# Ledger of designs, part 60: designed miniproteins, single chains, continued (3)

Each design is a single chain, and the fold is of that chain. pLDDT is the mean over its residues in the fold that is shown.

## One batch from the design tools (miniprotein)

Design m10064
Fold by ESMFold2-Fast:
Structure m10064 (fold): chain A 91 residues (1-91)
Amino acid sequence: MAAFEARKAEVVARQREAARNGAEPEELLELQIEMLELAMEEAKNHPDGEEALKRSKEALELLRRAREALRAGDRERAEELLREASRVLEE
């Protein structure tokens, strides 16, 4: 799907640009959540996607919790949750 591929490229480009330009952590996290949601949608359409989808769901929950921590001003907790999400995605 050309539209889906364009959307993926756009979100990745926006995330890289935001990181490069020093965007607020909450904005970077929202873009990361969007990227993961797109990856999950792609995984649902592949025969081998089940394990990747499971890991992505766990990581998505952690990223959403990290966003809530940032909104509450708890940057240390947000960083901890981001590291945990990265570990889940590497498994």
Scores: mean pLDDT 73

Design m10065
Fold by ESMFold2-Fast:
Structure m10065 (fold): chain A 70 residues (1-70)
Amino acid sequence: SLDELLAELRALMREAGLSEEEIERIIALVKAGDGEAVDRELVRLYLEGRISAEQAQRLGALVREILALL
Protein backbone atom coordinates (compact mmCIF):
# COMPACT_ATOMS: atom_id res chain seq x y z
CA SER A 1 0.00 0.00 0.00
CA LEU A 2 1.03 3.65 -0.36
CA ASP A 3 1.09 4.12 3.44
CA GLU A 4 3.36 1.07 3.90
CA LEU A 5 5.76 2.29 1.18
CA LEU A 6 5.86 5.79 2.71
CA ALA A 7 6.56 4.25 6.13
CA GLU A 8 9.42 2.18 4.61
CA LEU A 9 10.81 5.32 2.90
CA ARG A 10 10.74 7.20 6.25
CA ALA A 11 12.45 4.25 8.00
CA LEU A 12 15.23 4.03 5.37
CA MET A 13 15.88 7.79 5.60
CA ARG A 14 16.04 7.61 9.42
CA GLU A 15 18.51 4.69 9.20
CA ALA A 16 20.60 6.85 6.83
CA GLY A 17 20.75 9.54 9.56
CA LEU A 18 18.50 12.18 7.99
CA SER A 19 16.67 14.59 10.33
CA GLU A 20 12.88 14.44 10.71
CA GLU A 21 12.69 17.85 8.97
CA GLU A 22 14.67 16.51 5.97
CA ILE A 23 12.56 13.32 5.90
CA GLU A 24 9.21 15.17 5.90
CA ARG A 25 10.47 17.61 3.23
CA ILE A 26 11.35 14.70 0.93
CA ILE A 27 8.03 12.93 1.75
CA ALA A 28 6.15 16.14 0.80
CA LEU A 29 7.95 16.24 -2.59
CA VAL A 30 7.12 12.54 -3.18
CA LYS A 31 3.43 13.11 -2.29
CA ALA A 32 3.39 16.10 -4.70
CA GLY A 33 4.63 13.78 -7.48
CA ASP A 34 7.74 15.94 -7.99
CA GLY A 35 10.14 13.18 -9.05
CA GLU A 36 12.69 15.69 -10.40
CA ALA A 37 12.90 17.54 -7.05
CA VAL A 38 13.22 14.21 -5.18
CA ASP A 39 16.03 13.10 -7.56
CA ARG A 40 17.86 16.41 -6.97
CA GLU A 41 17.60 15.95 -3.17
CA LEU A 42 18.90 12.35 -3.31
CA VAL A 43 21.82 13.37 -5.58
CA ARG A 44 22.65 16.27 -3.22
CA LEU A 45 22.60 13.97 -0.16
CA TYR A 46 24.86 11.47 -1.95
CA LEU A 47 27.35 14.12 -3.14
CA GLU A 48 27.48 15.63 0.38
CA GLY A 49 28.32 12.15 1.78
CA ARG A 50 25.06 12.05 3.79
CA ILE A 51 23.95 8.75 2.18
CA SER A 52 25.86 5.89 0.53
CA ALA A 53 25.49 4.80 -3.11
CA GLU A 54 23.54 1.73 -1.90
CA GLN A 55 21.21 3.91 0.19
CA ALA A 56 20.70 6.33 -2.74
CA GLN A 57 19.81 3.39 -5.04
CA ARG A 58 17.38 1.85 -2.51
CA LEU A 59 15.72 5.21 -1.76
CA GLY A 60 15.45 6.01 -5.48
CA ALA A 61 13.87 2.62 -6.26
CA LEU A 62 11.31 3.04 -3.46
CA VAL A 63 10.49 6.62 -4.57
CA ARG A 64 9.89 5.37 -8.15
CA GLU A 65 7.54 2.65 -6.78
CA ILE A 66 5.59 5.24 -4.75
CA LEU A 67 5.35 7.69 -7.69
CA ALA A 68 3.91 4.89 -9.88
CA LEU A 69 0.97 4.67 -7.41
CA LEU A 70 0.14 8.42 -7.47
Scores: mean pLDDT 88

Design m10066
Fold by ESMFold2-Fast:
Structure m10066 (fold): chain A 118 residues (1-118)
Amino acid sequence: DKIEELKKVLEEIGVDPSLAEKLLKLFEYYSENGKINFENFLLIYPSLAALVLRSKGASEEKLKELEELREKVIEGKLSEEEKKELEAVFKEIDKDGDGTIDYNEFLELLKLLDEKYK
């Protein structure tokens, strides 16, 4: 059961497990055949990071940076440096190198967000 597995990961990283349904729906909305490509990863990443970090008590300044990043993605104004940083995150999560993130790799992304902001 994907929802129960996601709840366990959220509990392990100190995120509100009630967010599991919202996070699963976010994954399903941006996935094609159960996988998220890089373009959809760019769209989901700021929103996903903001949900996780808000639950962990991140500063309003950090949450605003993620909102600005989301706007840059939507407007096609992402800087070369910001794109390279997001490509590095994507490659770290895309362990099989197929250019997509599956559900198990999505769980690893949640753990990476926890590690990055400890």
Scores: mean pLDDT 82

Design m10067
Fold by ESMFold2-Fast:
Structure m10067 (fold): chain A 71 residues (1-71)
Amino acid sequence: SDFLEELVEKLLSIEDELEEDVVAMIRSSDVRARLVAAYLAALRGLLSEEDFEQLVSISPLLAEIREGEEA
């Protein structure tokens, strides 16, 4: 998805705000690894509202972040 590629580029521009394992997942060619990295970035509050809504729309599992953040 072009959205996921745009999101990856955006997150790499702030890679110093991310943990090393998250950066490694983003740099992976694996779509699942990139989705997990985006999920972890969302938990850190690093996604805009629009990016977060679009991410949730492509993964039902991420809907719980929107409805209730588990500590």
Scores: mean pLDDT 70

Design m10068
Fold by ESMFold2-Fast:
Order: C-alpha cells, then structure tokens, then sequence
Structure m10068 (fold): chain A 87 residues (1-87)
C-alpha cells in the first residue's frame, strides 16, 4: 500500500540522515517533503547514489534497510550504515 511505502521511505530517510550525523539535513528534508514530496524523493535518491561507490554497496544498503523494516532495530541499522559510509 502507499501508506506502507511512505512509512518505509520515512524509516530509510531517518536512518540514513541520522547515520550521517546531520540533524539539520533531516529537518530540511522533512520541510521539503511537506511542500514538494516528489522533489524530496528525487534528492534522497541522488544523496543515496552519492554515498555509494559500487553496486555491492548498493546491495548492502538495501539489505540493511530490509533488515530494519523487519526488526525495527534502528541502532543496528545506523551502526551498519555508518560502517558502509566510512568505506
């Protein structure tokens, strides 16, 4: 459903920006999402692409996010994302 996709998207955004340790970026993104949701999603996709160096890192990111969606273990997801982004 669209509600489930939106909730998954919100979890992805929060975990990625929290792992980047930039609370201002998360707040700015939330404001943009409220005024122009399509543009916010486009910028999120570009930001994610800028963080990834390879297709393997893209797959690892997807696995982290799928695991987060199932377990709701945000701290584990943040730790794994921080490690991925440090490579």
Amino acid sequence: SMEEKKKQHELIVEVIFEAAEDPELLEEYKKLEETNEAEAYRLEAEYIRSLLRSEAEGRELLQILQHLATTKDEEEAKARLKELLAK
Scores: mean pLDDT 66

Design m10069
Fold by ESMFold2-Fast:
Structure m10069 (fold): chain A 120 residues (1-120)
Amino acid sequence: MSPEEKVREIVAKAKSAAELLEGLGSFLQDLFTEYEEGKISKEELIKALEAVKEALRELAKEHPELKPLVEEAIKLIDELIELIKNNEPLEKIMEKALEFFLVLDELIEEARRIEEEKKA
């Protein structure tokens, strides 16, 4: 399955913004592990990151309250893509990936908070 097809599947199956973000996070975590192990190409990882970035942009259109954290996550994805394209050391790429996952965790928490407020 292509990275773009996998992201589309995650988007289609998600029942909430938080579930979508968790699905995207799990997908990218697995890909970064495979990239670190030399099992996938940099081109495949970049395509996955670009597909996730597009999904995040669509999420921000549907949930404008998430836009500031989405923009921060997209900025980190753009920085990751540049590091990968420039063949920067794996350690530097993985450090930037960790920064991205920390922002993604904050975005998941904020999405859950908004969903709780909507139910109240």
Scores: mean pLDDT 86

Design m10070
Fold by ESMFold2-Fast:
Structure m10070 (fold): chain A 83 residues (1-83)
Amino acid sequence: SAAALEARLDRIHAIAAPHLSPEALARFEALRAEARAAIRAGDVAAALERLLEMHALIEEHASPAAYGEAARLLTEIIAELAA
């Protein structure tokens, strides 16, 4: 469901936000909002693009332990939308 996907986006934010610079956090929050809107609209291509950009930001900025959990959650959402 969209609600379950949105809950996972909220969890990813909780894990990633403490590890992001103010600029990266602002971009991450913008991407999260855009991904949420795309999911609600059924725009799979737009949602996938935003989720991949969120993954790249986490990979760049988070510790290995933190991005491992966040990457898993993002991979789950990407797989569900790509199916």
Scores: mean pLDDT 77

Design m10071
Fold by ESMFold2-Fast:
Structure m10071 (fold): chain A 69 residues (1-69)
Amino acid sequence: QEQQRQQLRDQLLELETEAALYRIKAVSHELGYRRDPSDVESRKEAEELRKKADELDGQAATLRQQIQS
């Protein structure tokens, strides 16, 4: 079942990479909000992007557990 483990490792890398990209985008929007506190759209975008990154991190954690099994 090494092929199955390799597939999970590849998926893990993809999820981790995507999560990192969403975090970078969230930080960018958060910096916009910090510069102008009235920019509620940037704040909302940062919150949504951070949520997506957290979701992907959760999926990655599940895959890590499956790989260890």
Scores: mean pLDDT 81

Design m10072
Fold by ESMFold2-Fast:
Structure m10072 (fold): chain A 93 residues (1-93)
Amino acid sequence: KKEEELKKAREKAKKEAEELREKLEKLTPEEEKKFEEELERKYNRNAAEVLMDKLLEEGIITEEQKEELIEKYEKVRTTEEYNEVWKEIEEIK
């Protein structure tokens, strides 16, 4: 079953995000902006993959919808954009 794999994936994503945040404190403003973008992208992608895998396994979404939603999540930069992607998921089921 995939539950243990999902927990491990989430834990790895969290550790990577925390390491990037610690590095931000030691960077120049230009480097800090790049790391913030990478942090947000990685966090969003990993979170989306875990969520979409679960929804796909439960038959709520199709494989095509999974790919589209992950791409949208990866591009999310604000809480409002995150909520819009979440709305699409809720509208599916």
Scores: mean pLDDT 70

Design m10073
Fold by ESMFold2-Fast:
Structure m10073 (fold): chain A 62 residues (1-62)
Amino acid sequence: LPSREELIQEGMRELNDRHDEIIEEAKKENWSRDELLERIGLKDVEIGRELQRRLAELDRLR
């Protein structure tokens, strides 16, 4: 099983990768700043929930 720190590091890398993808898509599609921030915020919530779920699973197994 990965450590708690490893799960957090993986989550942070995924956040950065998803943010970069959204920013590049925003440049291609010429999104407004407000739309870009909204899309990033929604993705942050999604990734945060998955990280919390994985951390809870780790805690239950230990």
Scores: mean pLDDT 80

Design m10074
Fold by ESMFold2-Fast:
Structure m10074 (fold): chain A 94 residues (1-94)
Amino acid sequence: SRSSQAGQQLNQVRSTLGQITRQARQRGDDFTREITDVHRSFVGTIIRSVQQGRLSWDQAVDQTIGMLDYLTTQLPSDYAQIVQQQRQRLQNIR
């Protein structure tokens, strides 16, 4: 279903943000804090609000796209490309 697709894609975003955060920490990248803050905000605000019924899946997708658009401006090209791929997948299910 559409809600199932949104849920799966948002879980993939969560997984991807966690992976790039760990990779940035391993590399000692200065932008590690920026990724960490976005990841915490995503889980603590968007995912939690969906789980509590405060956001629809469509609203969560829209807010996540905005968050990823911001994050891509803060990251070097290699990480920005990974984030842009997740952003595009969310755009495709709207």
Scores: mean pLDDT 84

Design m10075
Fold by ESMFold2-Fast:
Structure m10075 (fold): chain A 87 residues (1-87)
Amino acid sequence: MAEERAREVERLLRELVELYAKKNNKTLSAEEQAEVEAGIARVGATVREIVEAYAENPEDPEAQERLERLEKLVKEIEEAIEELKKE
């Protein structure tokens, strides 16, 4: 589950970056793409840690709060993607 969630968030971030670049008629250089991919990988690692912590102790208030913040961020990313798709 943690791996699948991390991969889903990474996929959403890649889609967001691609849509933003396409809308602004920008082509990222190989160096810029590598930096974006490295950033996405770091976010994915953090997502995995948050989901795993919640899975180990779902009654931990700190783990619950971190997961809630992650879910809010995911919704914001999904909303940004939908907005970019309309334009």
Scores: mean pLDDT 81

Design m10076
Fold by ESMFold2-Fast:
Structure m10076 (fold): chain A 78 residues (1-78)
Amino acid sequence: EEELLERVRKAFENAIKKVMEDFNLPDEIKKLFEEYLKTTDPDKRVEIAKKIRELLQKLGIDLDEVAKKFTEYFLSED
């Protein structure tokens, strides 16, 4: 399970890199996505998601488009 978690985290980092290139996202968003993946508390996860959404809105980027591209990249690794 720990090994699987690290593999998922690695795939997430790779998907984030591709999404960051596609949407020209700053490193602050990458850090928040990493924190979101490490979080097991649903309430804390919601707070992190709100911060990600706020930053994307400030950049004029649609969260739904980012999520769609992220899912495509994330799933393409497996």
Scores: mean pLDDT 73

Design m10077
Fold by ESMFold2-Fast:
Structure m10077 (fold): chain A 89 residues (1-89)
Amino acid sequence: MGARELLELKEKLEKEKEELRKLAEETELSEEAKEALKKFEEAVERFKKLLEEVGRDNSVDGVKAQEELEKLLKEIEEAKKKFEEAVEN
């Protein structure tokens, strides 16, 4: 995954975060849904910070940074899935 694709993904995740936050304001969320949303927001923030570090600092190990970004993307996907499941129930 290239730097441009990661920046586009960042913008997509920021929009999804905003949409989920608006849904939370319109709907009375369960405790499970609130926890899942919090984990999603925290994972997105960590992804954004790591992406900023990788883009700014050429001394960062690209392989290790890619593995950490992929791990964060899995955490984001899992948190989003849990939120969607909690809202549907």
Scores: mean pLDDT 75

Design m10078
Fold by ESMFold2-Fast:
Structure m10078 (fold): chain A 75 residues (1-75)
Amino acid sequence: SLPRLSLEEFRARLERVVEFIKELARKENLSKEETIELVRAYTDYAVAQAESLGAPEQAALARAAGEELIAEIEA
């Protein structure tokens, strides 16, 4: 079994993913729409993984982080 991350460790990992997405969008000159699609894909993956590990609180954090990043991109 994969070890379950603490909420603090999971939050730190989410922050790294957010920075990775922002850097990738800048380097690849992604459109706003393409960047939002990428955020949704990563959010869905993170939520599914957290749910499979029985970590609904981590799934909620991943969804919130994704929605916050999408709101920032749409601003």
Scores: mean pLDDT 80

Design m10079
Fold by ESMFold2-Fast:
Structure m10079 (fold): chain A 87 residues (1-87)
Amino acid sequence: LPPLSDEQLVQSIENLIKKIKESEVSEENIAMAEVHLAVLLTVAKKTPLSDAERQAYIDLANTIKEKFSSDKGVVELADELIATLNA
């Protein structure tokens, strides 16, 4: 895991958000979103984050939640991640 600057992390998350917004709602993309949210939730619980990193992850979680709002599992994981990042 190479160290990223806050600027590099924010840019990476912005690119991922764009890709998610352009993706289709499919079982494969829902499963991938659940995996990504679960990994980020683990990171958020174990690692101290900067304000910029926390905001980028909140923006990502909100984008995933909005895009895949039909899936209860994705919504619940996104809500837990947002709550963890706001604590």
Scores: mean pLDDT 79

Design m10080
Fold by ESMFold2-Fast:
Structure m10080 (fold): chain A 96 residues (1-96)
Amino acid sequence: MSRGEQVLRTIRQMRRDGVSGNDIMQRVGDIVGVDPGTIVQANNQYSQTQQYQQDVQYAISQGLSYDDARMVVTAQIAGQLGGENVPIQRLIDTVR
């Protein structure tokens, strides 16, 4: 399983368990080997881009809710920071 897919499954499980966003980001950082603050900063920067909106809308078009679409994009960003290039479709298929 790729680190991006592991991140996605972990975020989804921790959200179901009611875990705080800070604790989720700490666990994501542990998985990809990157400081959680770096992941949050990268996600916040990317969220202002046209590409982020296109990726979120694409995931929604594939049957995901808005929250699940955002989670998929966050997992892709975290995976990329950890040195992976995971296609967004593979992450979408993980949650469908």
Scores: mean pLDDT 80

Design m10081
Fold by ESMFold2-Fast:
Structure m10081 (fold): chain A 73 residues (1-73)
Amino acid sequence: HHMIEELRKKTLEEANKLIEKQVPKEYIDLVKNTDILDPEARELMVEYVRAEKNGDTEKKEEIIKRLKELINN
């Protein structure tokens, strides 16, 4: 359904904005140069938005660290 896909897109866009604020530009540039984002990186971005909504600061930090590790390798 278009509504569910639109919500997913919006959630991913919000996650990308949050990642852009938290992740160094060099790692963001690596992700943006890929036609298809690594599936694990995309899943982490979605989980980051969920952690933000739940106020789970520790989980957000863990997700950002893991995203940096995935992009750096």
Scores: mean pLDDT 63

Design m10082
Fold by ESMFold2-Fast:
Structure m10082 (fold): chain A 76 residues (1-76)
Amino acid sequence: MGAKGEEVKEIQEKLKKLGYYSGPIDGVYDEALELAVKRFQRDAGLEEDGVADEATKEALKKASSDPRWKNAEPLE
């Protein structure tokens, strides 16, 4: 599950925008990002495995452009 690079940064930025993630945008898939992904997957009706697969990434793209999307975490 340890992913790195631009894809992870995109996931971090989208989850942070949606209020699921408040950690650094460092391109490292850590436990904080894994928990944020699981919370988002729950709200999106996806498998809560903490892995940002294609379905999770697609849902994040749709949610990040939709202002009605529900947040799991409070915004900073």
Scores: mean pLDDT 71

Design m10083
Fold by ESMFold2-Fast:
Structure m10083 (fold): chain A 60 residues (1-60)
Amino acid sequence: SPTLERVERLRDSETDPHLKRNLDLVLGQLRRLAAQGVPEEELQGRADEAIRSVEYLRSQ
């Protein structure tokens, strides 16, 4: 999944341990949803929401 690969790359490049843990939890949830047949558009929406949250926290 392009969405899972994107979140995985963001997790791997994240230097803040708390944000990295949050991205890892999101990645785990998205992997489970993908395994259950959730469409890519829904995975993308969930990932975009999580990424926006991480970017907001990083800006502080």
Scores: mean pLDDT 83

Design m10084
Fold by ESMFold2-Fast:
Structure m10084 (fold): chain A 67 residues (1-67)
Amino acid sequence: SMREALRAAYEEVTAWLSRFERVDIAEAARRVREVVERATGVPLSDVAAQVMAREAAEAAGVPLVAP
């Protein structure tokens, strides 16, 4: 289901982020888009990708930084 695919994508992004001390918000959003679009075939809006990136980063305990 879409919900299960999104949850799996969220967990994959969170695990990826946890490998870093900090990550660029743009890079994190790019990774979210890559993972979600690969899993679902549906393109994400910029806003949706940034929201998901922030939520995943909070779950991973990793700060997101602006350039």
Scores: mean pLDDT 83

Design m10085
Fold by ESMFold2-Fast:
Structure m10085 (fold): chain A 99 residues (1-99)
Amino acid sequence: MSEEELEREVTVSLARMALEVILQTARRLGVSEETLERIREAGERIVEAIERGDLEAAREALEELKELLREAFADDPEAEEEALRLVDLIRREAERTIA
């Protein structure tokens, strides 16, 4: 396996873990099933973009996720801040791996 392939697989794994933490937090806060599904779909688009090496698609999906999280966690500023930090971590790792 190439070093680039390994780094991408690691980034995908980190993204999946961060997205699961976000989803668990959203479930704990009582976010609706419809909103949870939208968060899951945005997360899947992020992972697929990283797997394809499409940095622009990854950035677009990350921005969509940020807007969903701001809306979903509007009543819990601490949870919003933590979730947005995880999104920023995914962005930085994707940028480091793809670009």
Scores: mean pLDDT 84

Design m10086
Fold by ESMFold2-Fast:
Structure m10086 (fold): chain A 81 residues (1-81)
Amino acid sequence: MEEAERLAREALEAARRAFPDNEELLRALEEAAREALAGTLPASRLAGVVLRIVGEGLDAGKSEEGAEIALLLIRAAELAE
């Protein structure tokens, strides 16, 4: 649980650095992280959020940052099981 919380926090911090002006994306990621830690995030919805962050990263020229954020969120969700 504590490790999952750490990874979720790292994902949110990385997202705030990479996409500081994308308030809608940041809110979606914060909600997904909260639900993942609560064990209420369906796998299909996690996949949707991951695809969105990767797509936003590609569009902004920050594909590596997008991939990092996505992997941190996936690991947080997996460890919260």
Scores: mean pLDDT 82

Design m10087
Fold by ESMFold2-Fast:
Structure m10087 (fold): chain A 108 residues (1-108)
Amino acid sequence: DDALDLLTQLAPALAHDSQDVRETALAAIVSILKKHEQDLSFLRSAQKIISSSLAEPLKKKGLKTLEEIKEMLEKKRSELSETSFNILKDAVDIAAAGLIIKDAVEKA
């Protein structure tokens, strides 16, 4: 699926150093999810791809980047169905799990 392949490329860009790159990547991801909002199978696959592709970039960037991603997501809430927004939010939360664990271990 070309859209899933594109999500694999776009998801790491959510953790990019450039705010413009992060915002452009999020806008593209939102557009893809909107086109597939009636396809729950696609949305479940998108959640897995976004979470797995974002996990390592996010772990390298840290908690401040996670907070910035969450703020950007909230600004896009009105552009997505509740289902699609929750898929994207959950994907980011799953990707963030390794970062949260790493931060907790390094502070212990």
Scores: mean pLDDT 84

Design m10088
Fold by ESMFold2-Fast:
Structure m10088 (fold): chain A 92 residues (1-92)
Amino acid sequence: MKKRREEAMKSAKIVSETVKKNASTNASDVNKTIREMLESFEKEVSEELKEKFKEMAEALEKMREVAREEVEKINEEAERALREGMESVLEK
């Protein structure tokens, strides 16, 4: 993992140097070089990040499901309590 972090830093420096050097040519070439560099960086580092993101996405989805179920229960209980309260007041 340390090797990839060091490689990421090296890639960032290469991108910076390439942008600086090609700034005098034309904007389309600079944009293409930046995009290709970013894509290469994403491919090399993204595999480990992809696994971590997948784990986080699954955890978030579970949290969202639990939250939705809890909110639904709270709303149903609140509506029932409100209805029962109103009925008691009206009946007396």
Scores: mean pLDDT 60

Design m10089
Fold by ESMFold2-Fast:
Structure m10089 (fold): chain A 84 residues (1-84)
Amino acid sequence: MTREKRLLASLAFNAVRLAENPEDEAARQQLIDTLKEFGIEPTDEILELVIETGKRLLQMTDFDEILALVRETVEKLKKIQKEK
């Protein structure tokens, strides 16, 4: 598995975990670490957007569509961080 695919899978997995259990500190910490690996500062606003993506992922069964959604979300988060 490529580093990118591994990070996307980690982000998706932990986003889903937090969507199902918002008090999962381990999932939150792994999500924060993964966002930092993408070069994204894990603000509360960014974390809420990722959790919302996790809720959408719970309704999806196609793995390629899941990866595309997670990749799209990461790009949106990067744009939010660069908005100045």
Scores: mean pLDDT 77

Design m10090
Fold by ESMFold2-Fast:
Structure m10090 (fold): chain A 92 residues (1-92)
Amino acid sequence: VLFGLLAGLAALLAGRLAVRYGSDVAKGIAGALAGIGAIFNALVTGDALGAGIDAIAGGEAALAAAGAESPLARALAALAIVLGAIAVILGA
């Protein structure tokens, strides 16, 4: 349920931001939000290691998609990577 809500929110934010800032920025932000959603799903299910790995992968993909042009998309991607790394450390 929570992961579906975050995916829906990411899609809505991506659509809004694509209109204002361009589609590549929206893709980066959506990827970062999906990574953060994976961490919240791990807190509910207890799979911190798996969610941490998924969040790092999502953050890396978001950084690649957003490029250097959006500080917001890069900040969200970096946050997803950092939170994923913390989850992996705690899950290991």
Scores: mean pLDDT 57

Design m10091
Fold by ESMFold2-Fast:
Structure m10091 (fold): chain A 66 residues (1-66)
Amino acid sequence: MEAEVEAALEIMSHTVAGDREGVMEVVIRMHTELGHRFSPELAGDSPEMQAVLERIRANPPSPVRP
């Protein structure tokens, strides 16, 4: 939880700077490496963060559609 909050703050900092690569790295790291569900609520209403989160959530080892 605390690590997730810290990651959200990092994402916001990158977003303010317009650095989407930094945002993606933080989100991917939390999701892929830790296997942790990232809470978009902490990211706020940023469309970039939500789009990245959706991509990561829908991007398992192999893309399998429902």
Scores: mean pLDDT 58

Design m10092
Fold by ESMFold2-Fast:
Structure m10092 (fold): chain A 78 residues (1-78)
Amino acid sequence: MAEEGKEYAKKGGGEGARKGGLKAAEAGSRARDAKEGEEAHEAGTLAAKSATDRKGASSGTGGAISGIGASFEHGGKG
């Protein structure tokens, strides 16, 4: 179960990932006020864009979520 998480950490630099995770959590808390407004705006715009341009957006959302996942993961739940 947790072993798969360890493999991911190794691929991304296990030691760096540990420090990065801690710093990211603190940075996310500090940027929270600014990012809350930005994330809400970005999420709304991106969702509308994806729905309109893709029509059914399941596959398109899959690609978009790769980018959004990184942003939301760092910025919080948004």
Scores: mean pLDDT 48

Design m10093
Fold by ESMFold2-Fast:
Structure m10093 (fold): chain A 75 residues (1-75)
Amino acid sequence: MLSPEELKEKILEQFREFLETLLETEKDPARARELIAEYRKIAYDWAKKNLSKEQYEELKKKIDELVAEAEAKLA
């Protein structure tokens, strides 16, 4: 059974892989931003329900950092 720390790392890994694939395959920056926003919302909703407040806030911060890096590549 995965610890909360291992689950957070797994989610971050999956989110990073999603962003990498999206940036390679989606040529419309507006569409890419829509898909990032939808995936981020799903990840936030899952984390809020399944993690402690502290774990949720830590995961949210790391996801926000990944999104900022991806948005910089879309500019």
Scores: mean pLDDT 80

Design m10094
Fold by ESMFold2-Fast:
Structure m10094 (fold): chain A 77 residues (1-77)
Amino acid sequence: MIDWREVEAALYLMQASVYEKIAERWLEKGEFEKAAEYYRQASDLYRKASEHATNPDERARLDKLAEELEQKAEEVK
C-alpha cells in the first residue's frame, strides 16, 4: 500500500532541493534578494518534509538543513 505521508515528505524534499538550486543560481548572478527568497522557501519546504518524516534521525537532519538555509538567506545580503 502507498504511504501517502512518505510520498508527501518526498515531494516537499524534491521541491526544497529545486528551490535551493534556484537560490544558488541567483546568488551566482549577484541577485541577492532573489537568492534569499528562494533559500527561505527551500527552508520552509525542508521543515514541511520534517513534519511528514516518521524517522527521528531524518527529522533532525531535515530540521538542520532548514536552519542552514534560513541562515544562508540572512547572509546573502
Scores: mean pLDDT 81

Design m10095
Fold by ESMFold2-Fast:
Structure m10095 (fold): chain A 103 residues (1-103)
Amino acid sequence: MDPEVLARGIVEAARLAENGTNPVDGTKISGGVVAATAVAAYLRPLSADEIAELMRELRKAKTKEEVVEIFRRYGLTPEQAELLAEIAFEGPDEDKIVEALRL
């Protein structure tokens, strides 16, 4: 799949998710966390259970450093983990998502 087309789809999905709440606990969904998780699942063959656990861990993280460590534990490289942590904290930036998908 073209990384630019995939990145646009991820940004649109993340923006739609920001208009919703978690149906289990009613918390607001972070578009950045949604986008970073989608990119991680693309870069690594993660199961549905692994994706769900990754999302739970990311929602509990309070610092960029904690998010980098979480992605590293899921098999992302240091470079991938740092870029995904920026996406998760700063929001779904299409250019950064394209860069991450090309790694």
Scores: mean pLDDT 75

Design m10096
Fold by ESMFold2-Fast:
Structure m10096 (fold): chain A 72 residues (1-72)
Amino acid sequence: MAREEVLLEAVREAKRVMDAIPDEAQRTQVIERIAELAGKAIEAVKSGNLEEAQRYVEEMRRLADEAIAAAA
């Protein structure tokens, strides 16, 4: 996993949240959490811990999926 892959996934998940969650405050909170997880994944990539980076990417996807489901 590369830094670019983490950033692309974060952008993808943030866009899903932007498109699906109409409440601005809720949307912003979820996007901020996605950004936090992306930062942690990038630091894991820099340290060579690709397994930990993958876990943070999976957590970003889960967070987006759960938030979108809750908003529906």
Scores: mean pLDDT 83

Design m10097
Fold by ESMFold2-Fast:
Structure m10097 (fold): chain A 73 residues (1-73)
Amino acid sequence: DSVELTEEEQKAVEAALAAGEKAREEALKKGLPEEEIELLVHMAVAGAGLLTLGRTTEEEVEEWKKRLLEKKK
């Protein structure tokens, strides 16, 4: 595989995915439009990464969102 993550980075990924999943489920329960669901998921993923690592980048958020979409399958 192309990237090996540190334990700290792996926890950030797990937290970001969990936050994104929760945000999506809550938004779906509220019947929000897809545009707002995506915004809430993006904010939850970015927020979890920032909280866990003390920082986050746009590229990290996009990678975590891609992993979330794969879990949706």
Scores: mean pLDDT 73

